# Ledger of designs, part 9: designed miniproteins, single chains, continued (3)

Each design is a single chain, and the fold is of that chain. pLDDT is the mean over its residues in the fold that is shown.

## One batch from the design tools (miniprotein)

Design m8304
Fold by ESMFold2-Fast:
Structure m8304 (fold): chain A 58 residues (1-58)
Amino acid sequence: SELEKGAYDLGYASTKDAMEEGVSAEEVLKQIEENAKDYSEEEAKALIEGAKEGAKEY
């Protein structure tokens, strides 16, 4: 869905931006997982997958 795509892209971009500022992958992923609690199950999964992919490519 469009919401899942948006959540994935948000997780990806937010993770890369935070790591560019010197935040560790572990800390960014922890913050993303906490934020994911406020989303639907499908959006939360997409957000976390995007963040993990962003961390791997940085």
Scores: mean pLDDT 81

Design m8305
Fold by ESMFold2-Fast:
Structure m8305 (fold): chain A 59 residues (1-59)
Amino acid sequence: GPLYRALEDVPVHNPIVLALRKGDLLELLREVGDDLVLARSLRTGRTGYVGRALLEEVD
């Protein structure tokens, strides 16, 4: 899927939410509405939900 970059840190606190560091690369798996996506972190290999506003498209 298309690649995105995390714009800010997201701490580990919920197993459904994808934990991120600013600058992490993500593969978009699907959009779940206007404000939410399901993505895979390329750094950790974890899959989870993340707010679209926290992501920037790359390539």
Scores: mean pLDDT 81

Design m8306
Fold by ESMFold2-Fast:
Structure m8306 (fold): chain A 59 residues (1-59)
Amino acid sequence: MSNEEAIERAEELLAAAETPAQRTILRAGLHELKTLKEEGGSGEEAERSLRNAERAAGL
């Protein structure tokens, strides 16, 4: 998964989020993914970060 794909997936999950708690967690995850891309992080790190955000949001 690329950094851009992980960011797009996080944005889709945020748009589909049903609870305020999920939206808060996914916004934090999206911010982390954007920071990771800016810092030159790998697609593997982006995928791991996305999975952690999904798990924290109960997805």
Scores: mean pLDDT 84

Design m8307
Fold by ESMFold2-Fast:
Structure m8307 (fold): chain A 115 residues (1-115)
Amino acid sequence: SLPASKPRELELEEVLKKEEFDINELRTFTYSADVEEGYVLVVRVKVDENKATVEFGRARDPSAPAGRGYAVATVEIRDGKPVVTASTALLDPETGTPLRVYGPAEARIGEEATV
């Protein structure tokens, strides 16, 4: 298995897909796109009192090879409270084998997280 890496200073440069939903719907959102060398998919999640916003986008990581980006955000109930958990991976485009894994990052009500 590959070790998870956490890019600590990723800035979301381009939003590719945005979803807004009731935080209690217990939903999973996925997005995949090809990414060029030096870029990865990122997920930014923001959780307000009754709503969550999930943005899938592209960010620069100069160490990343070209590949297939895969991003997921899931709403869970943990200790009676909604939590949005997000992760991303960079996959080999021919085999689907993970080359890199990022996250998980978590956001609770009043929080924002990017991975």
Scores: mean pLDDT 82

Design m8308
Fold by ESMFold2-Fast:
Structure m8308 (fold): chain A 61 residues (1-61)
Amino acid sequence: GPSEEELDREVREALVQIAVALMKKYDGVEVDGNDYEAVLKALESLPEPLKSAIEIARELL
């Protein structure tokens, strides 16, 4: 099966896709998921409770 490092990468990529989708839907911001710095900056602009939920999910990875 996949290694722990491979699973962590796939979960991280899925989290980025979820974050981008939520930012577009609720904040109206379109962010390139391949631009990691732009994604991190945009996460700081999310309304609560979305911001806190994503921060908790990111900390668990």
Scores: mean pLDDT 68

Design m8309
Fold by ESMFold2-Fast:
Structure m8309 (fold): chain A 66 residues (1-66)
Amino acid sequence: MVTIRLEGASPSTATALALKGIGLGAEVKVEYGEPTIITLKGASKEDAEHLKKMAEERGAKATVEY
């Protein structure tokens, strides 16, 4: 299980990351807020790092907790 904490993410950014996680085969839970918390089950470390980079490219600060 991996948790991605997003600071400064729009709801659109959080939703885009959640959809990408689902597309990668992960079970995804999103808790919208500031920070936005995305929980991934079945995601690899590589998948989590990819989602972190995607969030950062969209202007959010992303922290991954393994």
Scores: mean pLDDT 81

Design m8310
Fold by ESMFold2-Fast:
Structure m8310 (fold): chain A 94 residues (1-94)
Amino acid sequence: SAASERVLALAREMLLLLREAAAKADPELQKKIWEAAGLVSELLEALSRGDEERAKELLEELKKLLREIRAKAPPELQPLIEEIERLVREIEEI
């Protein structure tokens, strides 16, 4: 469906932004960002299987981890983390 295609596109954009954030982050923050990328990959797998309950669970875990990342991120990374959080909200609205 168009909704499924949109969710996949948003998740892929999120992975690209997480990769960019990781490249600019310190090693401790990089670890958390790669954990977030892992959750996005699991979300894509859950969506491919039609596992709506698992997808919802993974979105909540991702939101929690992004809040922790944002709290620790330096000012130069804040806009990038805000954009990633915006993409999560867009996925939730679908």
Scores: mean pLDDT 86

Design m8311
Fold by ESMFold2-Fast:
Structure m8311 (fold): chain A 77 residues (1-77)
Amino acid sequence: MEEAIRRLEELKARHADDTFFTLVIDSAIRLVREGRLELAEGILRLGRGVALVTGDSETARALAEAERIVRELAERS
């Protein structure tokens, strides 16, 4: 868990200028801390869908990376 949260916070720092990404990743980090991994994955997937529809390919890729981190954590629990 701590390692996954650290990776998510590193992603947030890398994309600090992206307000939409920052809001989505902060919500996902909170859900991960609460042990709500499926909801964290769901919000990241929803955010990626929004980014794809609006043409924000960089944001979509960052959200996909965050989804992988959360999914890998869930598969180990």
Scores: mean pLDDT 84

Design m8312
Fold by ESMFold2-Fast:
Structure m8312 (fold): chain A 93 residues (1-93)
Amino acid sequence: SMEEKFFEELEKLNEELLKAKTLEEMLEIAKEIVKLIKEYLESIPVEKWPEILDKISKLIEETIRSLKDPEWREKIGSYISDELVSYLQKIVP
């Protein structure tokens, strides 16, 4: 139920990202995506993180690949990746 709600909210934000008309709007949505992911990871046992992160990675990569503008795709993809990698490096050994 919580996992299903998380992925429903993530898919909704991914759809909003694809509908965004400006890079600034996309970056604000990308910030909300990162926030949602961090909050969900903090709500579940660390032992479940690899499974959830694999599912998240696949959804995010598919969404980023669907962005039409290659410069926006690179900027948004790098932002999400850098934020999540930085977060994970602070909390895993």
Scores: mean pLDDT 84

Design m8313
Fold by ESMFold2-Fast:
Structure m8313 (fold): chain A 74 residues (1-74)
Amino acid sequence: TAKLLAETLGKDMAANILAGIGTYLRKQGKYEQAIKYYEQALSLDPDFKMARQNLADSLEKLGKTEEAAKVRKE
């Protein structure tokens, strides 16, 4: 779980690992799965700009344009 990773590795490292998995899935076209990992990364590090941008891009790929715009403004 995201909480267990943060407790074991530290918040920033756990967020980077989760975002990395999200990016791997995004490159495979698995946008729904990528979104879950980016959301977990942002739950650990809300200031993680790269994860937020990639989350918004993945939402746009699924046609969730309004959700993507909201994420980008945060």
Scores: mean pLDDT 83

Design m8314
Fold by ESMFold2-Fast:
Formats: C-alpha cells, structure tokens, sequence
Structure m8314 (fold): chain A 71 residues (1-71)
C-alpha cells in the first residue's frame, strides 16, 4: 500500500464528522460556510499547478459546497 504523509484514514473520518456537522448548521452558519468554501475553491482554482494534497482538498471543498447547496 502507498502510505501518504497525510493519513487518509484519519482524513476520511474527519470528513464524515465534518459532513455531520454541516447537517447541524443553522441557516446563517450554512451561508457563512458556503461563502468560505466558495472563496477557498476560487483561490485554489487560481493556482496554475496544484499538489495532489491540494487537489484532494479542493475536491473535498466541492463536495461540502454541493452538500450545503442541497440542504
């Protein structure tokens, strides 16, 4: 198995916790989270080259943004 410096199993566990947390947010908190995620995604997309870790993080932000849009 390829071991990454980033612990992928811990990352997955934190992602699941974050998704559950997002579901508990009120309307104002969801709006703030959406604005922060959109800003982070735009900043990431402005980079001409991304590390694999940065690409992974942007995909995570995109998933969270989609979740917030569907709530």
Amino acid sequence: MVENEVDEEKLKEELEKAKEYIKTLNEEERKEAKEQLEKALAQGEAKPELTPEEKRLLEIYKEFLELLEKL
Scores: mean pLDDT 73

Design m8315
Fold by ESMFold2-Fast:
Structure m8315 (fold): chain A 60 residues (1-60)
Amino acid sequence: SHMQKLIEQTKKEVKEILLKAGVPEEEAERIANTLKTAIEQGLVSPEQAIKAAEELAKEY
């Protein structure tokens, strides 16, 4: 579906943001999966997930 495609793209963008900031691969994957689940459960929007990744990246 359109929404599933958007969620998968958002997960990839979140992971890329974290990897570029120096977050280890396994940790970046866990965070990206956590945010994907939060979007699927309606807890956060795709835009909010990307902002959260950018904020986490600043701490690295």
Scores: mean pLDDT 85

Design m8316
Fold by ESMFold2-Fast:
Parts: sequence; structure tokens; C-alpha cells
Structure m8316 (fold): chain A 59 residues (1-59)
Amino acid sequence: LAELAKLDPELAEELIKDLKEKFEKSHNAEVAKALADGYAALGKDEEAEYYRKKAEELE
């Protein structure tokens, strides 16, 4: 996801939206980590930190 955000930010944002929906339904730590990495790659540091902490809570 982080590599995709550097190559195609618009496509990465669509995938992040899909992952966000999956996280809201499943609360899966791996999905939260993917969201944190994706938001960080897009420069959205506040969102990245939020999902990083959520991933830590779920482990």
C-alpha cells in the first residue's frame, strides 16, 4: 500500500477507503496496520497515528 501511494496516490486513496470500511466491520489489527502505513505514505500523519494506535490496541 505504501508503495502504491507513491506511484498512484488516487488509487491508493480508493484502497484506503476500502480498508477503512473493512476495519470498521472487523477491527482487524493487520487492516489497521495497512491503514496506518497507507495514510503515512499519503502524508496524513494524524490518520496514520490513529490507526497505528488502533493496531497496537488489537495486539
Scores: mean pLDDT 76

Design m8317
Fold by ESMFold2-Fast:
Structure m8317 (fold): chain A 66 residues (1-66)
Amino acid sequence: SDAEEAKKLYDRYVKEGLSPYGAAVLAYQELKRKGKTEVPEEIKELLAKVDRMAADSRAGAAQLAA
């Protein structure tokens, strides 16, 4: 399943020394590249945290630019 492939990619990236956040992002990007859209809940939660951190960083940059 797409979820199993995502988990396998995530585990591989973690084994290669990436952070859980980085591994989740790369696993998701690889699945999207292959046309797969189903993501395990654990990876989805990590992606949500990354998106929140990126949004907070962009908001901070916008405040500095104003």
Scores: mean pLDDT 72

Design m8318
Fold by ESMFold2-Fast:
Structure m8318 (fold): chain A 80 residues (1-80)
Amino acid sequence: AMEEEQRRRAQAAHDILTKAIELEKKGVPKEEVLRFMIDEARKRGLPELAYRAELELAIVEGKPKETIQELANKVREAVK
C-alpha cells in the first residue's frame, strides 16, 4: 500500500545524495553540503535523511556528546 510513496522517497534520497557527492567533488565545504542535504530532505519529506545529515553536521561542528546522542535518537525514531 506504500510502494509509490516508498519509491518516491528512495528516488528523492538518491537525487539528494547524488547532488551532495557532486558538490563535494566541486570542493564545496562539508558543512554546506550537509546543510543542503538537510534543507532538501525536509522539503521532500525525508525525516530520516534530514536527521542523519543533522547528526553528521553536529559531529563536524564539534557539538557536545549529549546533542549528538539526541540526534542519533531522532534518527532511530524516524526509521521506526
Scores: mean pLDDT 82

Design m8319
Fold by ESMFold2-Fast:
Structure m8319 (fold): chain A 79 residues (1-79)
Amino acid sequence: GTDELARLGEEAVRQKKIADEAEKNGDFSKAAEAYRKLAETYRRMAEVAEGLGQTDLARHLRRLADESEAKAKEYEKKA
C-alpha cells in the first residue's frame, strides 16, 4: 500500500544520489545504470499507485520513469 510507495520512494532517492555522484565524477556508465534503475523504480511505484486508485500520482510517476529512461539513454551515448 502507501508504505510500499514510501519504501520505493526511498530507493528512488538512493538511485538519484548515485546518479548525481556519478555525473559529478564523469562516470557516465554508472550514471546511465543508476537512471535505468531509477526508471524501473518509478515504473513499480506507478503500478502500486494505480492499484491504490491514485491515478494522478501513477501518471506523474510514469512521466518521471520516462524522463529517467531518457537520461539513461543520453548517458549511455556519452559512455
Scores: mean pLDDT 87

Design m8320
Fold by ESMFold2-Fast:
Structure m8320 (fold): chain A 65 residues (1-65)
Amino acid sequence: MAEEAKEKALEALKALGIEADVLVHGDTVGVSIDGSVSDEKAAAAKEAVERATGLRVVVSRTPAA
């Protein structure tokens, strides 16, 4: 179940061209995206993952490497 939610989240992010780390815990999906991603894309990522998984989504940014 958690693995399925993670796969759905990754596919949604891939469709938007966003690379991210995904962690699923219970009913929550944590999405860590690169700091170079725009606020607009980050918001789109959150919405897409929420729609794909039906779970609560928290987006965080990491510094660009």
Scores: mean pLDDT 77

Design m8321
Fold by ESMFold2-Fast:
Structure m8321 (fold): chain A 73 residues (1-73)
Amino acid sequence: ELSEEERQLALEQIDKLIAYIKSLPFANDPLVQELIKGLQELKEAIANRAPLSEIEELEKKIIEIADKVVEKL
């Protein structure tokens, strides 16, 4: 359960994170692009008030992609 304040904060933080990642010199890497896509999907789910189970599934997917990015770089 997210409050309206928590939801707005989460959306702002995700937007900032996406913008930051896109500013990095490896932003065109396929794994980094997959990470950006995952973050965009998470943002959309939060904005649309998706069930917590869906949000948690998207978060797990993002963590897995992020781990692959860190190992590759």
Scores: mean pLDDT 81

Design m8322
Fold by ESMFold2-Fast:
Structure m8322 (fold): chain A 74 residues (1-74)
Amino acid sequence: SRLQQLLERLRQALRNRDRDTMRRVIAEIYRLRGLPVDEEEIDRFVDDSLTRLDNSQSEEERQQVIDESVQRVL
């Protein structure tokens, strides 16, 4: 489904620390869900996710942050 494709793209953007792709994909997920797109909320989401990834000390911790971030957009 389109949602599954967007969620996978978000996972890849998180792994790559690609802030611009994260913003675009989160906005697309919100639109697909019929939610308003709030740029400030998306920027906070992106900043929070990147900070948590930067503070993670293992691959397992990084995977957990990615999974939690993907769950958060749902």
Scores: mean pLDDT 88

Design m8323
Fold by ESMFold2-Fast:
Structure m8323 (fold): chain A 84 residues (1-84)
Amino acid sequence: DIEEEIKKLEKKIEELKEEIKKLEEEKKRLMEELKKAKTLEEILKLIGRILRVIGEILDLELEIEKLKKKIEELKKELEKKKKE
């Protein structure tokens, strides 16, 4: 059932969006810690952690775009079946 497949992919996108929100909150916390950092070593460690979080956000955003494209393709198949 194409409609059930679409629902599953839409649910997965919402789950990924929630993960991105949590990572953005973590990034915000790390940026606040960076403002309070006193040593070069602390600054470099925090920058490294921030860059890792940014990388994870970008990976999740790419996954969402792939899922959106798959949903669009499935919606086109559903329209084709309705016309048959």
Scores: mean pLDDT 86

Design m8324
Fold by ESMFold2-Fast:
Structure m8324 (fold): chain A 64 residues (1-64)
Amino acid sequence: MSEEEFEEEVRLALAEIYHGIGVIDLKNGNKEGAKESFLKAADIYESLGRTELAEEMRKKAEEA
C-alpha cells in the first residue's frame, strides 16, 4: 500500500470519528462541541473529495 493510500484511510477514519463525536455531543446537548466536530469532519471529507459527505456535515453543524 502506498503512503498516499494509507494517509487517505487515516484521514477518512478521523473524519468518521469527528462525525461520531458531533452526534454524541448533540445527544448530550453540547451544541458548540457538536458544531466544531461536524465542521472538522466536513473539512476532512472535502479534502478527500467527499463533497456530499462534507456538505452533510456542514448542514449538521448549522442545525446544531
Scores: mean pLDDT 82

Design m8325
Fold by ESMFold2-Fast:
Structure m8325 (fold): chain A 87 residues (1-87)
Amino acid sequence: MLEEVRRATELLKSEDPEVRREAVRRLTDAVDSPDLEVREEAAYGLGYAVAHEEDKEVLLMAIGGVLRAISTGDERVVEAARRGIRE
């Protein structure tokens, strides 16, 4: 759901690495959504996490999520991840 993905992206700004880890997990799951808008927002959030994450384990999870988004082959999803990485 689009609202849930947007909330997960906001959780990436949490000071708690466990909250950010859960946010990355939710965003990665959302990349498999049948809804293109949900997939684009999830890819953007994962790109943002890659650009801003300081915890090594959470960063590796976010990189995995971005790779999953790129593997969909959808140009809009790939561009959303790219925008997230650029901030």
Scores: mean pLDDT 85

Design m8326
Fold by ESMFold2-Fast:
Structure m8326 (fold): chain A 83 residues (1-83)
Amino acid sequence: SLREQAERDLAEAEAAAAELAELRKELETDKSLETVAKLIAAALTAIGAATAAVELARRLGDAELAAAAVAAARAGGVDFTPR
């Protein structure tokens, strides 16, 4: 169902945002190009998953689920505005 897909996309966004937050902390002690590359990859994953979750939530008319997806991305330090 669309709701199950939106919930999976939200979970992926939350996981990616958590990884992004950890990588930001790692970057404070390790400023290597490898850590920067991982941070960029995690940020892109969080944005993609959150965007997918927001689009599906809008199709479902679920503003709370859409807000949760945006909040998940922001928790990882991404200033995210969905289209």
Scores: mean pLDDT 77

Design m8327
Fold by ESMFold2-Fast:
Structure m8327 (fold): chain A 79 residues (1-79)
Amino acid sequence: MEKGEELLKKGIEYMKKGDYETAANYFEQAAKEWEKAGDYGRAAVAYSLAAIAYKNSGDTEKAEEMKKKAQELAEKRPG
């Protein structure tokens, strides 16, 4: 959880700097850490943020991929 939160914070920092590609990379890493921990709610949020960052960088294909992952995880039951 602490590692996922640190990665999310870095993603937000790069979003503020306008480095959307780097921000997307950090959000995707945060999502994967929370997904491994079974925290599908936080993972879904992080994938949604990665989708926004990829769209802002012009990578619409990766943005759609991240959006689909966020939707899939949001539909999963926590147990």
Scores: mean pLDDT 82

Design m8328
Fold by ESMFold2-Fast:
Structure m8328 (fold): chain A 77 residues (1-77)
Amino acid sequence: SVFEPLIREVERLIEEGKRALEEGDPERARELLERARRLAELLLEALEGLGRPEAEPLIERVRRLLEEIEALLRELE
C-alpha cells in the first residue's frame, strides 16, 4: 500500500514532535506537529476520495492521528 509509508511518516513526525516537547523545544514541536497535520489531512482527503471499503481502517487510523496532533497543538498554546 502506498499509504502505509505515508501514515508511518505522520507517526514519525508526531513522535519527533513529542521528543521536541520532552527536550523543551516547543517551537520545533509546533513545526513538526503542523507538518504532521498537513500530511495527515492530505492523506485523509486522498483515502476518502478513493471511496473504497478497504481504505476504511486506514481512514480511521489517520483520523485518530489527527485527533492526537490537534490535542498536542492545543496544549502548546
Scores: mean pLDDT 87

Design m8329
Fold by ESMFold2-Fast:
Structure m8329 (fold): chain A 56 residues (1-56)
Amino acid sequence: LSEKELKVYIAVAKALQELGREGLTDEVMEELAKKVGTSPEQVRAALDRLLAAEAA
């Protein structure tokens, strides 16, 4: 992962811990994308990666 991708991943992980999956609405994901300087698609990709890693 690039430094930028890692920052997105960490930001999404923190938001998931604080708000839960239900709290990660489209609006929150767009705000995270703007805060980190990325696209909403990158935020969604990071969320999908986190959920795949938690496959139980």
Scores: mean pLDDT 76

Design m8331
Fold by ESMFold2-Fast:
Structure m8331 (fold): chain A 91 residues (1-91)
Amino acid sequence: SDVEKAGKLLAKGSGSDEEVEALANQLMKLAEKEVELNPEMTEEEIIKLMLEELDNLEETLGVTLAPETRKRLEELIKEKAKELYEEKKKK
């Protein structure tokens, strides 16, 4: 599952750019499913959803990302949320 894939990436904790981007993409896939069910969601709500999914994974696995890794991931989350929001507007 996409949740399981995201969890495995988070558990590795390497903080490489490739793994951070892969995690952001898995969180985006989780958000995409919810956005398809709720097309009225705002960009801010999509960002919040992705951040809540990340927080839930950290809590469930007992893992906390290094501050620098979390900051990079949050920046990618904002970019991916904007991309998803713009694609939703085209439909």
Scores: mean pLDDT 77

Design m8332
Fold by ESMFold2-Fast:
Structure m8332 (fold): chain A 88 residues (1-88)
Amino acid sequence: MREEVRRLVREAADVIAEAADRSNFEDEVALTMLLMGLTTVLFIEDPVEAARALAEQARKAAALAEELGMLEAAERLREIARRAEELV
């Protein structure tokens, strides 16, 4: 469980970092703040609580990516959120 959560956090972070790299400065700042939120999941000791927090953070990131027109990133983040929920 813990290793699966860590792997999904890394996958989500990679998606957000790729989106930020292709963005203007304002969008990059917003995406970086979401990345910071995702990293807080790594400090949750209970793997089930970590998985729930990851699903919530990934959904927030997907919603912002969709608003910014980054549809591929949004789809990837929604898939990560779904996989995180399967760990609960």
Scores: mean pLDDT 80

Design m8333
Fold by ESMFold2-Fast:
Structure m8333 (fold): chain A 67 residues (1-67)
Amino acid sequence: AEIDYEVKLALAQIYYTLAKLSKDPEEARKAYEKAIQLLDDMEAEGYTLTPEERQLRKEAEENLKKL
């Protein structure tokens, strides 16, 4: 079954939060990558990200670079 955009957004937010709370850099990295991937998949499927959702992706990308 395909995950629709609402479930993908919720999962992206969950992974972002998990990444921020993770003590292990490798765990944090994987969680940020999953959050970014979910948001990228939504855009690829024709969803237009809101400014808040774009900011979430940008923050995930910046935090990933710091790991």
Scores: mean pLDDT 83

Design m8334
Fold by ESMFold2-Fast:
Structure m8334 (fold): chain A 55 residues (1-55)
Amino acid sequence: SAAARAALRALARAMGTSPEELARNLLRHGGADTVAAWLGVSPAAMRAALEELAA
């Protein structure tokens, strides 16, 4: 979803990394469901946004 992608971009900026790097890290090492809960986004929307950004 657009909201999940926007939330991931904002989190990446706060962490001093790129959204693409953050997405690859979460897909590789886990934590996507935890981050979805922090950002108020569904796990399905988060996983879709991570796959889109990691491509």
Scores: mean pLDDT 82

Design m8335
Fold by ESMFold2-Fast:
Structure m8335 (fold): chain A 75 residues (1-75)
Amino acid sequence: MAVAEELIEWLERQTRKILEKVKDPKVKEEIEAIREEAIRRIRELAEQGASESELVALAVGAVLRMVGLLVDEEL
């Protein structure tokens, strides 16, 4: 499943960039939890034959949720 692994690599790259901006260890833990859940779900759904669009939506949704936590931390 090339698409699943490519999305996981992209997700890990985005997570790393977001974590560079995070100051609060609690927010860092929450972002890492979102990353782990998203990776697990991407692999699970890919094994079940989910469409590329479904996998992309899951990966993008996870990144948007992480960005939301970063913005909430800065407020």
Scores: mean pLDDT 81

Design m8336
Fold by ESMFold2-Fast:
Structure m8336 (fold): chain A 79 residues (1-79)
Amino acid sequence: MKKKIEELKKKAEELLKESIFKESESSLYRMGSQAYKIAGDEKKAEEYEKLSEEYLKEGEKLKKEAEELKKKAKELEES
């Protein structure tokens, strides 16, 4: 049982790490989009906004998966 709890925690931590990376990338592209809007490069602003949305969505999905694994690990610890 303890080995399974450790594996779930490790996988959750890896997914959370990847989620944080995706959220960071999303923020970077969002800032880039704003910079391009100020510069008058509307097409690049739109491209960066799309990338920001894609990375944010990927990050949210990974965060959800990590939380589910954490929940399973906690249930096993309490049993």
Scores: mean pLDDT 84

Design m8337
Fold by ESMFold2-Fast:
Formats: structure tokens, C-alpha cells, sequence
Structure m8337 (fold): chain A 97 residues (1-97)
């Protein structure tokens, strides 16, 4: 039944949120705006899971996931402009889903 998919999706969301928090720990001002927008999106997705709208939550998360991964990768490479671009794209794609 659905319970296993719900737990897996929530765990993935938590791991991505933790990754974004690690990005901001380096105190880069150009990433602060993107981090705030990402926090809002994570809250919206979490609210959808809590409301039992798992399919809607998953759709939003899946839409943002590839851009979020690219943003984190760019940050690890020290490319903060590229990281900001992909984090902003992750937010936009999550909102459109």
C-alpha cells in the first residue's frame, strides 16, 4: 500500500532540505534569496503530504529534483552563480507542477 512510498518521499524531501541548509552554512549572500524560496517550497510540499495529497506533493518534488541536484553539484564545485540559477529553476518548476 501507499505508506511505504509516502515515507520514502518524505525522507527524500528531508535529505534535499538538509543539502540546501548545508549550502547556506557557507554564508554566501547571493544564495540567501534562493534558500528562502526553497524553504517555502519545501513547506508547501510538506503541507501537501500532511493533507494526504501525496501524488501532488510527489509531482512537485519530481519537477524540482533534477534542478536541485544540479544546484547542489554546482555549489560543491564552487560555482555559486550556477548554483543560484539551478536552485531558482527548482523553485519555478515546483510551483508550476
Amino acid sequence: MRERLEREAQSSLFLMESSVHRITARNHPQLKDSELKMSDVFDEISDLYDAGKVDEAQKRYDAMKPYLKKGIEAFKQGDYEKAKKYLDLAVENAKKA
Scores: mean pLDDT 71

Design m8338
Fold by ESMFold2-Fast:
Structure m8338 (fold): chain A 119 residues (1-119)
Amino acid sequence: AESELEKQVKELIKALKDPDPGVRQKAIIQLGAITTPETVEIVIQAGGIEPLIKALKDEDPNVRKAAAIALGNIAKYGGAEAVVQAGGIEPLIKALKDEDEDVRTAAAFALGNIAKKLI
């Protein structure tokens, strides 16, 4: 049976397609907040990584920043290999050159967490 957590993750993933950038940002922050060492596998299996990688190219810098932070937390809590396999490295490297300083800082955080788990 589908868990309540899996349902919550899928609902947050749907909110990432909302036309309001504030709704997208809030959904990503909530997805990051429910990601823990105990829940990271459920977030990955429910398809959380691919939409977050896509959100790194969002028109709103607050959405791009939140996506980079969420990917960094997934990597920190055991999802580093899954982020790499989903093609997250190249978009995060590109985000290091983002026009927004906070997006650049968040991308560095994510890449640092990925590197620590793969070394």
Scores: mean pLDDT 88

Design m8339
Fold by ESMFold2-Fast:
Structure m8339 (fold): chain A 74 residues (1-74)
Amino acid sequence: MMSLEEAKAYATELVRRLGAERGLSPAEVAALERNIHAWIDDHYARTGKVPSREEIEAEIRRLVDHVVAHRAAR
């Protein structure tokens, strides 16, 4: 099972990859990194468990889709 630090490192790599694929700016990628790290910390604080790779990927996909949708609306 991943440590908290390993989960955050995995999340950072995935946000950068998916963000680049979807054409997000470096500032948007940095904001998503902060959001996913906060979500991982909150998950661990509430459950005592580090989220799985699958849970992290699902949350990152949700955040990336949200940014892309709001880009079109702004």
Scores: mean pLDDT 82

Design m8340
Fold by ESMFold2-Fast:
Structure m8340 (fold): chain A 59 residues (1-59)
Amino acid sequence: DAAAQAATDAHGGRLVPVVRAANKAMEETLKKYGDSPEGEQKAIDAAAEAARAEVERLR
């Protein structure tokens, strides 16, 4: 959850939409690829991408 935590920290607090988007992307990716090391890395990358997109929408 480092990507979601980094996104919320960068904005001085918890941004519910950003955290929700990151968590959803991570959950969907883990469901698709499973809990392998590769799936975990893809989930982290997907969460970071979703968080970045949501932050972009909020500016």
Scores: mean pLDDT 71

